# Ledger of designs, part 100: designed miniproteins, single chains

Each design is a single chain, and the fold is of that chain. pLDDT is the mean over its residues in the fold that is shown.

## One batch from the design tools (miniprotein)

Design m3467
Fold by ESMFold2-Fast:
Structure m3467 (fold): chain A 85 residues (1-85)
Amino acid sequence: SKEDILKILREISDLLLNSGNGSAQQLGGLIRRQIDSLEYTKASMEEIKEFAQLVIKQLRNLIPSLDPELQEKLQSLVDKLESLI
């Protein structure tokens, strides 16, 4: 559902914002602002899936530069997100 995708995106955003890594925090802030916009505009499933795909692409570029524990947590959420889109 849309709610399941948005929930995972919010969990990703929260992890990134609490990471202590500047690049991760910047991406987390962008994700959170876009989630709020998608909820406010009552975005379609297609729009939410397109945003989720963009987030996955950005995370694949970022994850290798993060600490191993955060890499594992984010990869788990990416795998869950990919199963829904």
Scores: mean pLDDT 89

Design m3468
Fold by ESMFold2-Fast:
Structure m3468 (fold): chain A 97 residues (1-97)
Amino acid sequence: GALEALEELRALLDELRAALAAGDRAAALAALDRLEALIEEALKRGLLSEEDARTLLRALANLRAAIEAGDLLAAEQSLALLEASLEIARLEAERKA
């Protein structure tokens, strides 16, 4: 269900954070591609609202741009927004369950 999809997104977000901490840009960008695909699939399956999906995809786009530019501060800010947005989606899913 929605909670399982959000747990999968969280696990991949942890993988992204580890890649960024290691300075592995290729691994970080690969994790971003997988996050985008999972968010789009969750939206298609009705497991995420259009608003939550839009917020998450915007945060991913900003994070990708920051990583490609080598802007660590912008990358950290975008990652924090992505984490906060995912936690809000998780709490909403728990409330509906």
Scores: mean pLDDT 81

Design m3469
Fold by ESMFold2-Fast:
Structure m3469 (fold): chain A 89 residues (1-89)
Amino acid sequence: MEEEIKKKIEEFIKEMIEEAKKMKEEGVPWEDIMQELVAKIVDFFDELGWKGMTEEKNKLMGEMLLKILKEIGAPKELIESVEEGLKSS
């Protein structure tokens, strides 16, 4: 179960990186890319049937978002904003 969840997360991150790269190439603003990524991550956890604590889920979602943003070359200010949010949670 744990290994299966980790694989699903890795596959989802790869898919989101490709989607975000396409949006960036199409000239979509970073705020809109962020909203789409957050929505997709929320949908992913809903499909996964997360039964743990909400705070743990939110932290994991934020870490996934950070990994995607770093991979697609998001602005430093945007990355730092997400990192600050994770520390406050």
Scores: mean pLDDT 77

Design m3470
Fold by ESMFold2-Fast:
Structure m3470 (fold): chain A 69 residues (1-69)
Amino acid sequence: NYVATGTGTADQANQGLAEATRFSGGGMSAAASLVSDTTVKVVGRDKYGALMGAAGMEKGGMKVTVTEG
């Protein structure tokens, strides 16, 4: 599994969640969820899914870290 974690303001987290979901094909390549008011987590089936979710979160203005797991 690959995990991307994004942090930002509450507004950035809402935008990042929406963009991560769109970039991930509506959840087909990765599952995006709001884990706090300011934090979004994306669990990718593979590295590609996690990176697409990360790109979406970055479009929302979030700071993103991707880890292999």
Scores: mean pLDDT 79

Design m3471
Fold by ESMFold2-Fast:
Structure m3471 (fold): chain A 80 residues (1-80)
Amino acid sequence: SDKDDYLRQLSGMTLDQLRQRVDMLRKIVEVLKEKGVISDEEYEELMKLLDEAQELVDNGEPASKVAEKIVEVNEKIEKA
């Protein structure tokens, strides 16, 4: 599936590459909030997942764990 392909791609990235991806997703989420595409509740949920992903990167956790959080963020954005 596209989700499984994306998860595999992200899991092969370095933690620095995943940090850049998390930072980019934060900017996307801020823009979606400003444009009224997502609700206040969806914004808070997305930012919490991004904070969790950032903590995993900062703690040197496996790329696969960071990838799972990034996939969750993308799925929530796609449903908005």
Scores: mean pLDDT 86

Design m3472
Fold by ESMFold2-Fast:
Structure m3472 (fold): chain A 97 residues (1-97)
Amino acid sequence: MVDMSNAERLLKLLEEALRGLKEALERGDLERALRLARSIIEIGKKLIELGEYLEETAELLREAAELLREGAPENEEAQELARELEELAEEAEEQAE
């Protein structure tokens, strides 16, 4: 779904979801953290498809992956989501080049 304001709105949603992820992990709310991580993945995919804000998207996806690796190292689902976030960040950087 493409209009010129959509990418900017998605980037703001990604930033908000990342803040929510950090807060959820700080509170020990792992269920909320995992839901936010999945939301970040879906928003990131849409931004990559639009081809806009790719470098900024990659940076935010990497930060989300790092938060999950540090905040939930014992949780298998969190580590799998971190891997997916790292792969999406690499895809975004590849498209930006």
Scores: mean pLDDT 85

Design m3473
Fold by ESMFold2-Fast:
Structure m3473 (fold): chain A 74 residues (1-74)
Amino acid sequence: SMQQRMQELRDRVARIAQEAQALGNKEAFALAGEAVDLLTRASQETDPAQQQALLKQAQAIIDQAQAIVDQAKS
């Protein structure tokens, strides 16, 4: 469901934000914040097409933040 997808993305971004903060990685932390804003907008969006677009954008930013965190751990 859309609600389950949003919750999974929220859980992912929360973990990424914690890891970014622990690593002192400001770029990944800022991207996590952008993803939170997009997920908040998606939860308030009434147009299904726009909601899907916001979720897709949030997913892309979350994937980018995860890649930065993973590289910082190497």
Scores: mean pLDDT 87

Design m3474
Fold by ESMFold2-Fast:
Structure m3474 (fold): chain A 79 residues (1-79)
Amino acid sequence: SLEEKFLEALEAGDYEKALEYGIEGVRKALEEMGLEELLPAAEELVRALVEYRKAVEAGDEAAAEEARERAREALARIR
């Protein structure tokens, strides 16, 4: 499944593939729910979450805060 591929990519530190699987997963979920209009904001949120995880594991506090700000902005677009 895309969820399993996303998890495997995160465990491997393959953030590019994690982002790809995460975006594809949220796209399919939103299409199933009839919420395709939220896709641009949801993709930004997925990107921010992956970058946050990468930054935290690298000990990059500045990048982690940048990712948090991008996540807040994406969530505001969904509301």
Scores: mean pLDDT 83

Design m3475
Fold by ESMFold2-Fast:
Structure m3475 (fold): chain A 90 residues (1-90)
Amino acid sequence: MENIEKILERAKEEGLSDYAIRVALVALVLFDGDVEKAIEYGKKIAEEKDPQAQLELLIRVALNPKVPLSLLYMALAGRPIEEIIELIKK
């Protein structure tokens, strides 16, 4: 709970895009609640201009059993941040 709030606070402070926030929330699950790593990963994926390099980063997330594929799909499909948070809380 506290880690999700920290992601949203950092996102507001740094002016992150909604896409970067969605990916950072997925990365929070991947990195066992490490807010700093989650924010860095969200920025890295959101800023990646090479489709192949972006796909390679996303495949690493998809292959991790800690991350539900539905969570990754919701982030990539542009679902509301509130829906992504709801799925993480389950």
Scores: mean pLDDT 78

Design m3476
Fold by ESMFold2-Fast:
Structure m3476 (fold): chain A 86 residues (1-86)
Amino acid sequence: MTAVIDVDTINSLEDVVKAVMDAVNSGYTTFQITVNGQVIGTADTPSDARRLMVRGLVARRRGIDPSSLSYDQAISEARQISDQRS
């Protein structure tokens, strides 16, 4: 079964972890990640799902294409976003 996770509802790294864990606990083994109604990717592991969601979160905040960001670039900005809301 494939979980569809909408990054538009995600505001922090905590929300990313929670969304993926909720899907795993519901028995999902694949994860389809969406931003602004567009599918940005599908992941076969919780780790890959979190990486896609982090890219989507930062891209959405900046108003840019998620494919233009690497995970390494996105994670630093996502941590800063999460820290400022804590």
Scores: mean pLDDT 79

Design m3477
Fold by ESMFold2-Fast:
Structure m3477 (fold): chain A 57 residues (1-57)
Amino acid sequence: SAKVEELKKQIEEAVRAAPSLGEAMAAAGRLINEADLSDEEKEEVEKYAFKAMAKTF
């Protein structure tokens, strides 16, 4: 969905801008929790955030 795609971009930018893994995790978690997501969309976005963090740190 467009909402999930936009959120993934926001998460990727937040992770890349974060000075540490801990701050990247906090930023991604906040973005996901603030979004009105279905369980399936939340799982997809959480997996994306994990991959983004693994590539960055």
Scores: mean pLDDT 81

Design m3478
Fold by ESMFold2-Fast:
Structure m3478 (fold): chain A 107 residues (1-107)
Amino acid sequence: MTDEQKLRNQAAIKLDDTIDILTEAVQMSVRQGQWVAAHEASEAELLVSQARDQLVINKNIEEAIEQLERAIRYIRRGRRHSGPDVQRMLDDAMRTVRDARETVRRT
């Protein structure tokens, strides 16, 4: 396996972790009636999923980075409209997506 393939695999794992966190954030936001936070987190989840496909299937690093930058903006907006439990989940998602983005940039 090349170093580039290792970095792509590491980024993909981090993106999968981010998707899981965002899915839980959406579910908690819906349960707590935080509809704006749910919408923003759902948009971020979709963008992270699309970034993963760009990275793994299409091998389009530039598009993957663009989609992750957009996801980061949605996470920030979701955090602003969320209570403490969802805010903690979105803080975790923000950390994980940033780590994934830096790994993608190194490929």
Scores: mean pLDDT 87

Design m3479
Fold by ESMFold2-Fast:
Structure m3479 (fold): chain A 98 residues (1-98)
Amino acid sequence: MEKLVENELILHTKKDVYASVYRVTKEDGEELIVAEAIDENGNLRSIVIAPKSVDIGMVIVFAALAPEEPVLYEMRESELRDKAGEPLGYIVKKVKDL
């Protein structure tokens, strides 16, 4: 596990949200990005799992916007492509409550 971002303040509004981002390598050699968001009291708000190709900033923003109840999300690149062969965006799925 490689730490890419360590406990950085990502949302400063009515409640502060901090994010840590890690690179994780699976047994098959696939690399994943895992983001953990915590509140100002150290309570877990969300975990987001994403492919290494996703922009880390997008993963962090999504983790920060998660509801108050702790949730695990999985983010994947869209299988749909534009005329240039670029993905049309990302699909986010709620996996489970934590």
Scores: mean pLDDT 68

Design m3480
Fold by ESMFold2-Fast:
Structure m3480 (fold): chain A 101 residues (1-101)
Amino acid sequence: MKEQEELLEKAKEKIKEAEKLIKEGKYEEALEKLEEALELLEELLKRKDELTEEQIEEVKELLERIIRLSLEILKKTEDLELIKRAIALILRAIGLLFDLE
C-alpha cells in the first residue's frame, strides 16, 4: 500500500514535469519524463492484484495522460527520433490499459 502510493506520487510528478516541459517546447526532456512515469506505472502493475480499485482507476487516468501528452509532442515535433519515441510510448501505454480490463 504505502510503497504503491509512493510509486503513484512519483509517476504523477513526472507527468506534471513533462506537461511543463511541453509548454516550454522541450520535447526530448518531456519524453524522458513520460518514459520514467511509464516505467513507474509498469513496476506498479507487476503487483496489480495488490492495488485498490481507486489505485487502478488512477493508473488508468495516468496512462491516458501519458498517451495525450505523447500525442501532443508527436503533433508538434518534426524530429524523427522524438516521433519514434512518442509512438513507442503511446503503444506501450495502450497495451497496459488493455491489460487492466
Scores: mean pLDDT 87

Design m3481
Fold by ESMFold2-Fast:
Structure m3481 (fold): chain A 96 residues (1-96)
Amino acid sequence: EKQIEASKILTDLLKKEDPELYEENVKLSIEQIFADLGLLTPEQRKELYEKGIELAKKTKEFVEKNKDKIPQELYDTILANIDKGIEYWKKKLEEL
């Protein structure tokens, strides 16, 4: 499905063109698992959610700068997925 294809394209492009941003996103994903398991303090969760918003915005800029390297039909799907990620992190901050 388009969602899986969009995720794969973004991941492969990040690994190739911006491996540091890729590593930051991987670390964020691991820290989110720790948050979901109740292993983080409220202060650590706030930092995680704020970092999540920051990294999602950086990833959006990366996608916009690399538009020519992304299939047109997947470009909008990738941007929509990033925007949903930003909304997710904002909601988590509001729940603190």
Scores: mean pLDDT 84

Design m3482
Fold by ESMFold2-Fast:
Structure m3482 (fold): chain A 100 residues (1-100)
Amino acid sequence: HMSKEEELELVRKIVDELVKYLKENPNASFDEILEKAGELAEKYGASPETLSRIFEIVSLLLNAIKKNMTIEEAREFARQLGFSDEDIELLVKALEEIKK
């Protein structure tokens, strides 16, 4: 059992490592990216619930990249899908890093 703060730090860590993977592997398939997310979740001891949260963030990130969304468009889309403010900020930072 993890505190909310510890879970948020774990999600941030895994998303940051996935962003690095995406930058190094720009042609990675959706399945390869999800496999990497699963590997990182196992490595860091994430629960199935935390992994589901990560998959939601990563799926939205990949859609934002594919559709060439602006930061503002991605933020609004995540908000419409019911993402928390914390998850929206994680998504936005990940997208900013990918666009560098």
Scores: mean pLDDT 84

Design m3483
Fold by ESMFold2-Fast:
Structure m3483 (fold): chain A 76 residues (1-76)
Amino acid sequence: ALALIEEALALMAEGGKAAKAGDYETAIRKLKEAARLAIQAGNRSLVEEVLTALEELAKHAGEAAREALKEVQEEA
């Protein structure tokens, strides 16, 4: 499970960089991947961190980010 957690953290960092650059499509994709890995690892705290990041992104990226947030919430 540690490898899944490490990959999820790397994807969160990449998503954060993409969001700062205004590349919301890449940010959403990376955060969705991070969420899937966090759920597979059973790491609730990391899932909550990804959900928070998607909530912040939804304030700027609109419908696509809100849809991604709903998908992760349904799986978590």
Scores: mean pLDDT 80

Design m3484
Fold by ESMFold2-Fast:
Structure m3484 (fold): chain A 85 residues (1-85)
Amino acid sequence: SKEIEEKINALKEQILLTLENLRKNTSDVDLINKIEEAVKNGDYDEALKLLDQLRKRNASNREVVVQITNLKNMLDMLKIYEERL
């Protein structure tokens, strides 16, 4: 479906932009780079595991935790859309 492909592309772009913004708010740049690589490789389960690690390292930073929650929601939606292709 072209509609599903367009939603997948929009979600991937939004995820990558959110990760770029997240790099500005935390020192865990190496972990964020690994998350980006997992997303680019289509390994969304690995990306979700790495996001949970990033959340635990930044548990005291509410802004970072909110950004990570949004990324997890976008990755869950991306998995659902790709399963329906």
Scores: mean pLDDT 86

Design m3485
Fold by ESMFold2-Fast:
Structure m3485 (fold): chain A 85 residues (1-85)
Amino acid sequence: SLEELVREARALLDEVIALAREVLRRSTDLDKILRAIGLILRAIGMRFDLDLLVEKGTVTEAQVRAIIAEARALAAEARALLAEI
């Protein structure tokens, strides 16, 4: 359902933020820190946009699937970054 897709998108974006925050806690490498900050900012922006679309009642399945795909890519990047620490 659309509601289940929205829930999945939110969970994935929250996971990106959590993983990137862990990079900030563990890393002393400025490049990794800046990349983690970028991931957090992108995920927060996507979360805000998703929530706004849901509140307006204008969200489509295609939009949510695109957000899920992007969130999965960001989560993979965050995990790869964390694995290098």
Scores: mean pLDDT 91

Design m3486
Fold by ESMFold2-Fast:
Structure m3486 (fold): chain A 77 residues (1-77)
Amino acid sequence: SSLRDWLLQGLQAIKDQAVYLAKTKGADFAREMADGGIRTLASRAVAQGLDPAEVDQLAAAARAQTDAALDAVAAAQ
């Protein structure tokens, strides 16, 4: 499932970039950018034929992981 692997890699890259941005621009800005990126990737994955329910689960997990990571960055600053 190259499409599923592409989505997982993209979601991970968004999380990593958000953590990086939070250290310079703050967690709220990083969360907004991550939410936009996750929505865009999820929409593209569905458009390319991935199951919408699976995409929703992966996107929700990515949001939860990103939120936890950004909260940790905010608490450390």
Scores: mean pLDDT 88

Design m3487
Fold by ESMFold2-Fast:
Structure m3487 (fold): chain A 74 residues (1-74)
Amino acid sequence: SRARELLERARLTEERIRGLEEWAEKKVKELNQKGKEDPENRDKYQKLADEIRKRAEEAIRGGREARRRLLEEV
């Protein structure tokens, strides 16, 4: 049961990472489009997009590390 629980948690972690990647890509694209539609605030949207990308990459890295640890316990 322990091994099955760890494998299931690793699978769920992978799904969360994938969802976060998709969300971040979509959000960055939306912000870039808003910057084109509102040139006065383009710098603001660009900074938000960069921040989202950076935070998402950090969270994804943490998630991959957590998944690796779960798989090592199996």
Scores: mean pLDDT 84

Design m3488
Fold by ESMFold2-Fast:
Structure m3488 (fold): chain A 120 residues (1-120)
Amino acid sequence: SPLVKRVIELIERAIELLKEAAKILKEEGLEDLAKRLEEHAKNLEDIRETIEENPDDLELIIDKTREAIEILDLAIEQLKEVKPSLSEENQKKVEEIIEELERLRKELEELLKKLEEELK
């Protein structure tokens, strides 16, 4: 399905962004939050793998896409809360990551609605 392929692509991009954010947080000495973002990235990798292994299970793909959106919402909140405590240079980098994660989250929500319509 082209919709399922796009979900996978968006999740893969989110994983890259969360790993990049974790690196920035480690540079700032925020090891605990960096670890939480790495755990979010790992959970998204597990979601991506589950979708790839079950490409015809539309109900499972919908469920896993909802879980991915929830992980992105948590990561975005965590990054927004920490951003003011970072250096000016890293605040700009984290803002760009937040903006891209928010775009990915919005696209996943739109794809989720289309996938739910395919079940009808």
Scores: mean pLDDT 91

Design m3489
Fold by ESMFold2-Fast:
Structure m3489 (fold): chain A 86 residues (1-86)
Amino acid sequence: AGKKVSVTLTITSGDKVTVRKGTGTLVSEEEVDGKKVLGVEVTFDSGEKAGLLLEVDENNVSTTEEAVDEETGQPATVTATITPIP
């Protein structure tokens, strides 16, 4: 059985900040060069599903990705934060 996690995505594009929440399951956990790499299958509150691959160090359970907003062409930053569900 995989660990249950809460997932929060913060998407920043220009002056807009969008927060998306969902619940996921850890599907893989590997160690590469002393870093944990977590595979997570997430279902957002919207019903949309996504797969995430996150590098975590000793103190961080989040990752940040750079993207581009398709509508505006502006740079976007996506930060994913994973929290274990007890």
Scores: mean pLDDT 70

Design m3490
Fold by ESMFold2-Fast:
Structure m3490 (fold): chain A 81 residues (1-81)
Amino acid sequence: MKLLPDIRELLSRMSPKAFAKEFGISEELARKALEVIINSEPDTPLEEVEKKLIELGVPREAVEKMVRYLENFETLFNLTF
């Protein structure tokens, strides 16, 4: 599955603090994770996004939850709005 173009706009509206709370990670790590996702090119494979998040030191369980949210745009929309 590919990263949707609209995901950048959606995630730019999410605060790092809210993201950290939702995924159970530190605010600093949440900021870095959001930066990776937002700076990923449109149509980037989700497997590539997952790899970059793991390289940042995001816990595997949090990465799996993030990938599931990116696969389900409706779920991510409800989290952001």
Scores: mean pLDDT 70

Design m3491
Fold by ESMFold2-Fast:
Structure m3491 (fold): chain A 87 residues (1-87)
Amino acid sequence: KLTDKVQEVVAEMVEALEEGDIEKFEKSLNELIKLLKELGFSDEEIIEMLQELIEHLKKNLEDGRLGDEEVVKKLIEILEKKIKELK
């Protein structure tokens, strides 16, 4: 099921974040966006989801909850780039 694949890809994104694997994160993000479109989510709905993820990452950086600040900043840049591509 597409929903099972979404959960798998989200788990891969979380793992990539924990590992600091920027390339794995970007690949998983691209796969997630593709799956969300296949599930019938609009570009606007996907943008809202990615914006919420950015705000969560920014909050965790500000609170010192994430270990590698430079990795998290790079992930935010990737998310912002994907949002611009969807507009």
Scores: mean pLDDT 79

Design m3492
Fold by ESMFold2-Fast:
Structure m3492 (fold): chain A 83 residues (1-83)
Amino acid sequence: MKELEEWKKGAEKFLGTKLGDAGIESFKKDRAELPKVIEELTKERDKLEELYKKTGDPSHKRKAAVLYSARGILEAALSLAEA
């Protein structure tokens, strides 16, 4: 939830206003894209994990961990939007 709160603060600061009904409707629209983004992040993470298994290069493992974290944030956002 912390990541969503920080994102919301950033969005409100960028807009110079509180997120009202119009902002919520915009986020509901963007939510329709989230499953596709989550799927792409999962595919990219799996490719990096496969590369790590083949090469042993820890950079691939670190990149996969970053994508895993990003996916988790988006999954949490989708879950909250569906609640």
Scores: mean pLDDT 63

Design m3493
Fold by ESMFold2-Fast:
Structure m3493 (fold): chain A 58 residues (1-58)
Amino acid sequence: SAAEELARQLEAQGDYTLAVAVRVKYLKIIPGNSPTEAVQAVAADLEGWKQRAEEVFA
């Protein structure tokens, strides 16, 4: 899917937090090997990170 491709591209660029946000918003999953700090950052501001994911994916 386009969301999976975008998340992988962000991960390749080192944008792990935004990659997690894209996966949460559009894929409804968090991969088990995602960096803990990135997952915690998204969880701490879930609404804000979902909005950022929407803006990047649009």
Scores: mean pLDDT 82

Design m3494
Fold by ESMFold2-Fast:
Structure m3494 (fold): chain A 77 residues (1-77)
Amino acid sequence: LSEEQLEALRDWLESHKLKGVTREYFGRELERILGRRLSEEQVEALYNLYLQERRKQGENFDAEAAAERLAALYEEL
């Protein structure tokens, strides 16, 4: 990911830390931020990581760490 895309992802995660999102909405927003289409398999992998990060942190969700982990997983997919 570019620095600009990573910052957009972090900002999106921070704005959604208190409200859960569906896998479908998550996928659409990621495609918008990345400027590219994702496969169903890629969306599921990334969404599962997002849910794990939300469960660990609750209201103290670390959007920066979550964005970095999502970016790392995305580069492997």
Scores: mean pLDDT 80

Design m3495
Fold by ESMFold2-Fast:
Structure m3495 (fold): chain A 77 residues (1-77)
Amino acid sequence: SPLLEKALELIEELLENIEQYVKGIQQGNEEVIQQLQQKVDELQSLVKKMTPEEQKEVQEKMAKLFEKIKEVVEKLA
């Protein structure tokens, strides 16, 4: 599904750049905050149009993203 592929690509981009996003938020970098907000909004829009099976795949990848965010926040503290 093109919707699923796009959502997984967005999550993968967030995972690859998660340390940059966390640092940007902590530093009050408006450009980084705006980029993150736009990606989150796009991801939410895609998920709303998905089948339950596709939503489950996104949820599984998002669980990995949340664990990575936790690791990065702990590392930067």
Scores: mean pLDDT 82

Design m3496
Fold by ESMFold2-Fast:
Structure m3496 (fold): chain A 83 residues (1-83)
Amino acid sequence: SMEEERHRLVMLGAEAGVYLIDAYVIVKDTQDPQLKQMYEQISKLVEELERAIRAGDLETAERILKQIKEKRDQLRQLYNQLS
């Protein structure tokens, strides 16, 4: 239903916010340019997700959230390799 779709969009936005905060905590104290570039990519994907949520586009929002999670996981993996 449209009500269920709206609820799902809110939950996707909240999950993306958690991933963005996780990424920020990793990069806030780093001088590594690759980690900073990956954070910028995550930030841009979050802006794209916010546009999809405002448009009510659940399919696009779900695809973008998967990309955000993948990029956050890649950022964490790179950070662990550099530590």
Scores: mean pLDDT 88

Design m3497
Fold by ESMFold2-Fast:
Structure m3497 (fold): chain A 64 residues (1-64)
Amino acid sequence: VEEEIKRLEEEAAKHRKMANDYLQKGKEDPENLLKYIGNVLRHIGDAIEAEFERERLRKKLEEE
């Protein structure tokens, strides 16, 4: 469980980093901005989902 929580934290961090990397690419290459926006949104969504699941497991571990 603790290892699973750490894995989710790493997954969320990875997706946040990827979203930021795509955002920076879009700022540096505005002509291809639409390509990068889609990837930014997807990785932000994945990061939020991983953080939500991590928090759910953390609370369950503390309460149960």
Scores: mean pLDDT 77

Design m3498
Fold by ESMFold2-Fast:
Structure m3498 (fold): chain A 61 residues (1-61)
Amino acid sequence: SADAKAATRGANAGMEVIEKGGSPEEAYEVARQKARENGMSDEAIDAAAETVRGAAELAGK
Protein backbone atom coordinates (compact mmCIF):
# COMPACT_ATOMS: atom_id res chain seq x y z
CA SER A 1 0.00 0.00 0.00
CA ALA A 2 0.99 3.64 -0.35
CA ASP A 3 1.18 4.05 3.43
CA ALA A 4 3.43 1.01 3.81
CA LYS A 5 5.66 2.29 1.01
CA ALA A 6 5.89 5.73 2.65
CA ALA A 7 6.68 4.18 6.04
CA THR A 8 9.42 2.03 4.51
CA ARG A 9 10.95 4.99 2.68
CA GLY A 10 10.87 7.08 5.84
CA ALA A 11 12.46 4.31 7.89
CA ASN A 12 15.19 3.80 5.28
CA ALA A 13 16.01 7.52 5.22
CA GLY A 14 16.15 7.66 9.02
CA MET A 15 18.34 4.57 9.26
CA GLU A 16 20.74 6.12 6.74
CA VAL A 17 21.17 9.03 9.18
CA ILE A 18 22.17 6.55 11.90
CA GLU A 19 24.56 4.76 9.54
CA LYS A 20 26.27 8.10 8.90
CA GLY A 21 26.67 8.78 12.62
CA GLY A 22 23.57 10.85 13.27
CA SER A 23 21.55 10.78 16.48
CA PRO A 24 18.31 8.83 17.07
CA GLU A 25 16.52 12.18 17.35
CA GLU A 26 17.85 13.29 13.96
CA ALA A 27 16.90 9.94 12.43
CA TYR A 28 13.39 10.28 13.85
CA GLU A 29 12.95 13.74 12.32
CA VAL A 30 14.27 12.65 8.91
CA ALA A 31 12.07 9.53 8.88
CA ARG A 32 8.98 11.56 9.75
CA GLN A 33 9.65 14.16 7.05
CA LYS A 34 10.44 11.57 4.37
CA ALA A 35 7.31 9.57 5.14
CA ARG A 36 5.15 12.69 4.78
CA GLU A 37 6.81 13.54 1.45
CA ASN A 38 6.22 10.03 0.09
CA GLY A 39 2.85 9.01 1.56
CA MET A 40 1.63 11.86 3.75
CA SER A 41 -0.73 9.89 6.02
CA ASP A 42 -0.36 10.42 9.78
CA GLU A 43 -0.19 6.65 10.29
CA ALA A 44 2.69 6.27 7.81
CA ILE A 45 4.57 9.18 9.39
CA ASP A 46 4.19 7.81 12.90
CA ALA A 47 5.05 4.21 11.96
CA ALA A 48 8.20 5.15 10.04
CA ALA A 49 9.51 7.51 12.71
CA GLU A 50 8.77 5.11 15.57
CA THR A 51 10.48 2.21 13.79
CA VAL A 52 13.63 4.25 13.20
CA ARG A 53 13.74 5.51 16.78
CA GLY A 54 13.48 1.97 18.15
CA ALA A 55 16.11 0.62 15.77
CA ALA A 56 18.48 3.50 16.54
CA GLU A 57 18.16 2.88 20.29
CA LEU A 58 18.88 -0.83 19.81
CA ALA A 59 21.95 0.00 17.70
CA GLY A 60 23.61 1.30 20.86
CA LYS A 61 23.24 5.08 20.83
Scores: mean pLDDT 72

Design m3499
Fold by ESMFold2-Fast:
Structure m3499 (fold): chain A 66 residues (1-66)
Amino acid sequence: SQQQIQQLLDQMQQAQQGTDSVIKSLEEHGKKNPEHRESSLKSARFAQDVKQRHTDQGTQQAQQLQ
């Protein structure tokens, strides 16, 4: 139903905002701590991969609800 699709999209948007905040924090940590830059970038990349997987999963679920 359209209501289920809208709820899924709203949940995805909230999750994306949370993940973006984490990515930004990791990037800022790397900028302030050069010795941790590589580790922080790897963590940020992992968070970006998680965001992409959640987006792909949500898109597939929304398509299934149509």
Scores: mean pLDDT 78

Design m3500
Fold by ESMFold2-Fast:
Structure m3500 (fold): chain A 66 residues (1-66)
Amino acid sequence: SEKEKQIEYLEKAIEAKTIEEFIEYVSKATGTDVSVLKEPIEKAVKAGMSLEDFKKKVKENLESLK
């Protein structure tokens, strides 16, 4: 199902080693283009967010989705 594929990609996002890899998996999970996700994520990184902060938000979403 679409939900099962979404969960799979979000689980891959929390295992990502780079922000670029993280964006690719979130893009696949949400159907949102990489270019649309890249700009707000780059702005968040400049504001002090880390890859681990992004992963934490995905983990919270996975918990609410299951």
Scores: mean pLDDT 81

Design m3501
Fold by ESMFold2-Fast:
Structure m3501 (fold): chain A 63 residues (1-63)
Amino acid sequence: GTIGGGGSMLGNMVLNGNSQEALDVLKSTEVSSTTAKGVLNAALGRGDDETAKEAEEHIKKSG
């Protein structure tokens, strides 16, 4: 089944514990809402509220 899991490089960085690097890219580069949602989902899965909040801000900005 086409469950769109792990398609985002930034989401994978968060899952691997490289959340600071993922946040730096997210803040310094214009990313799609899909990429930001990947970061949000990964952060929520890890209980990383700060990363989740940053991703949510980017989603809000894009839509």
Scores: mean pLDDT 72

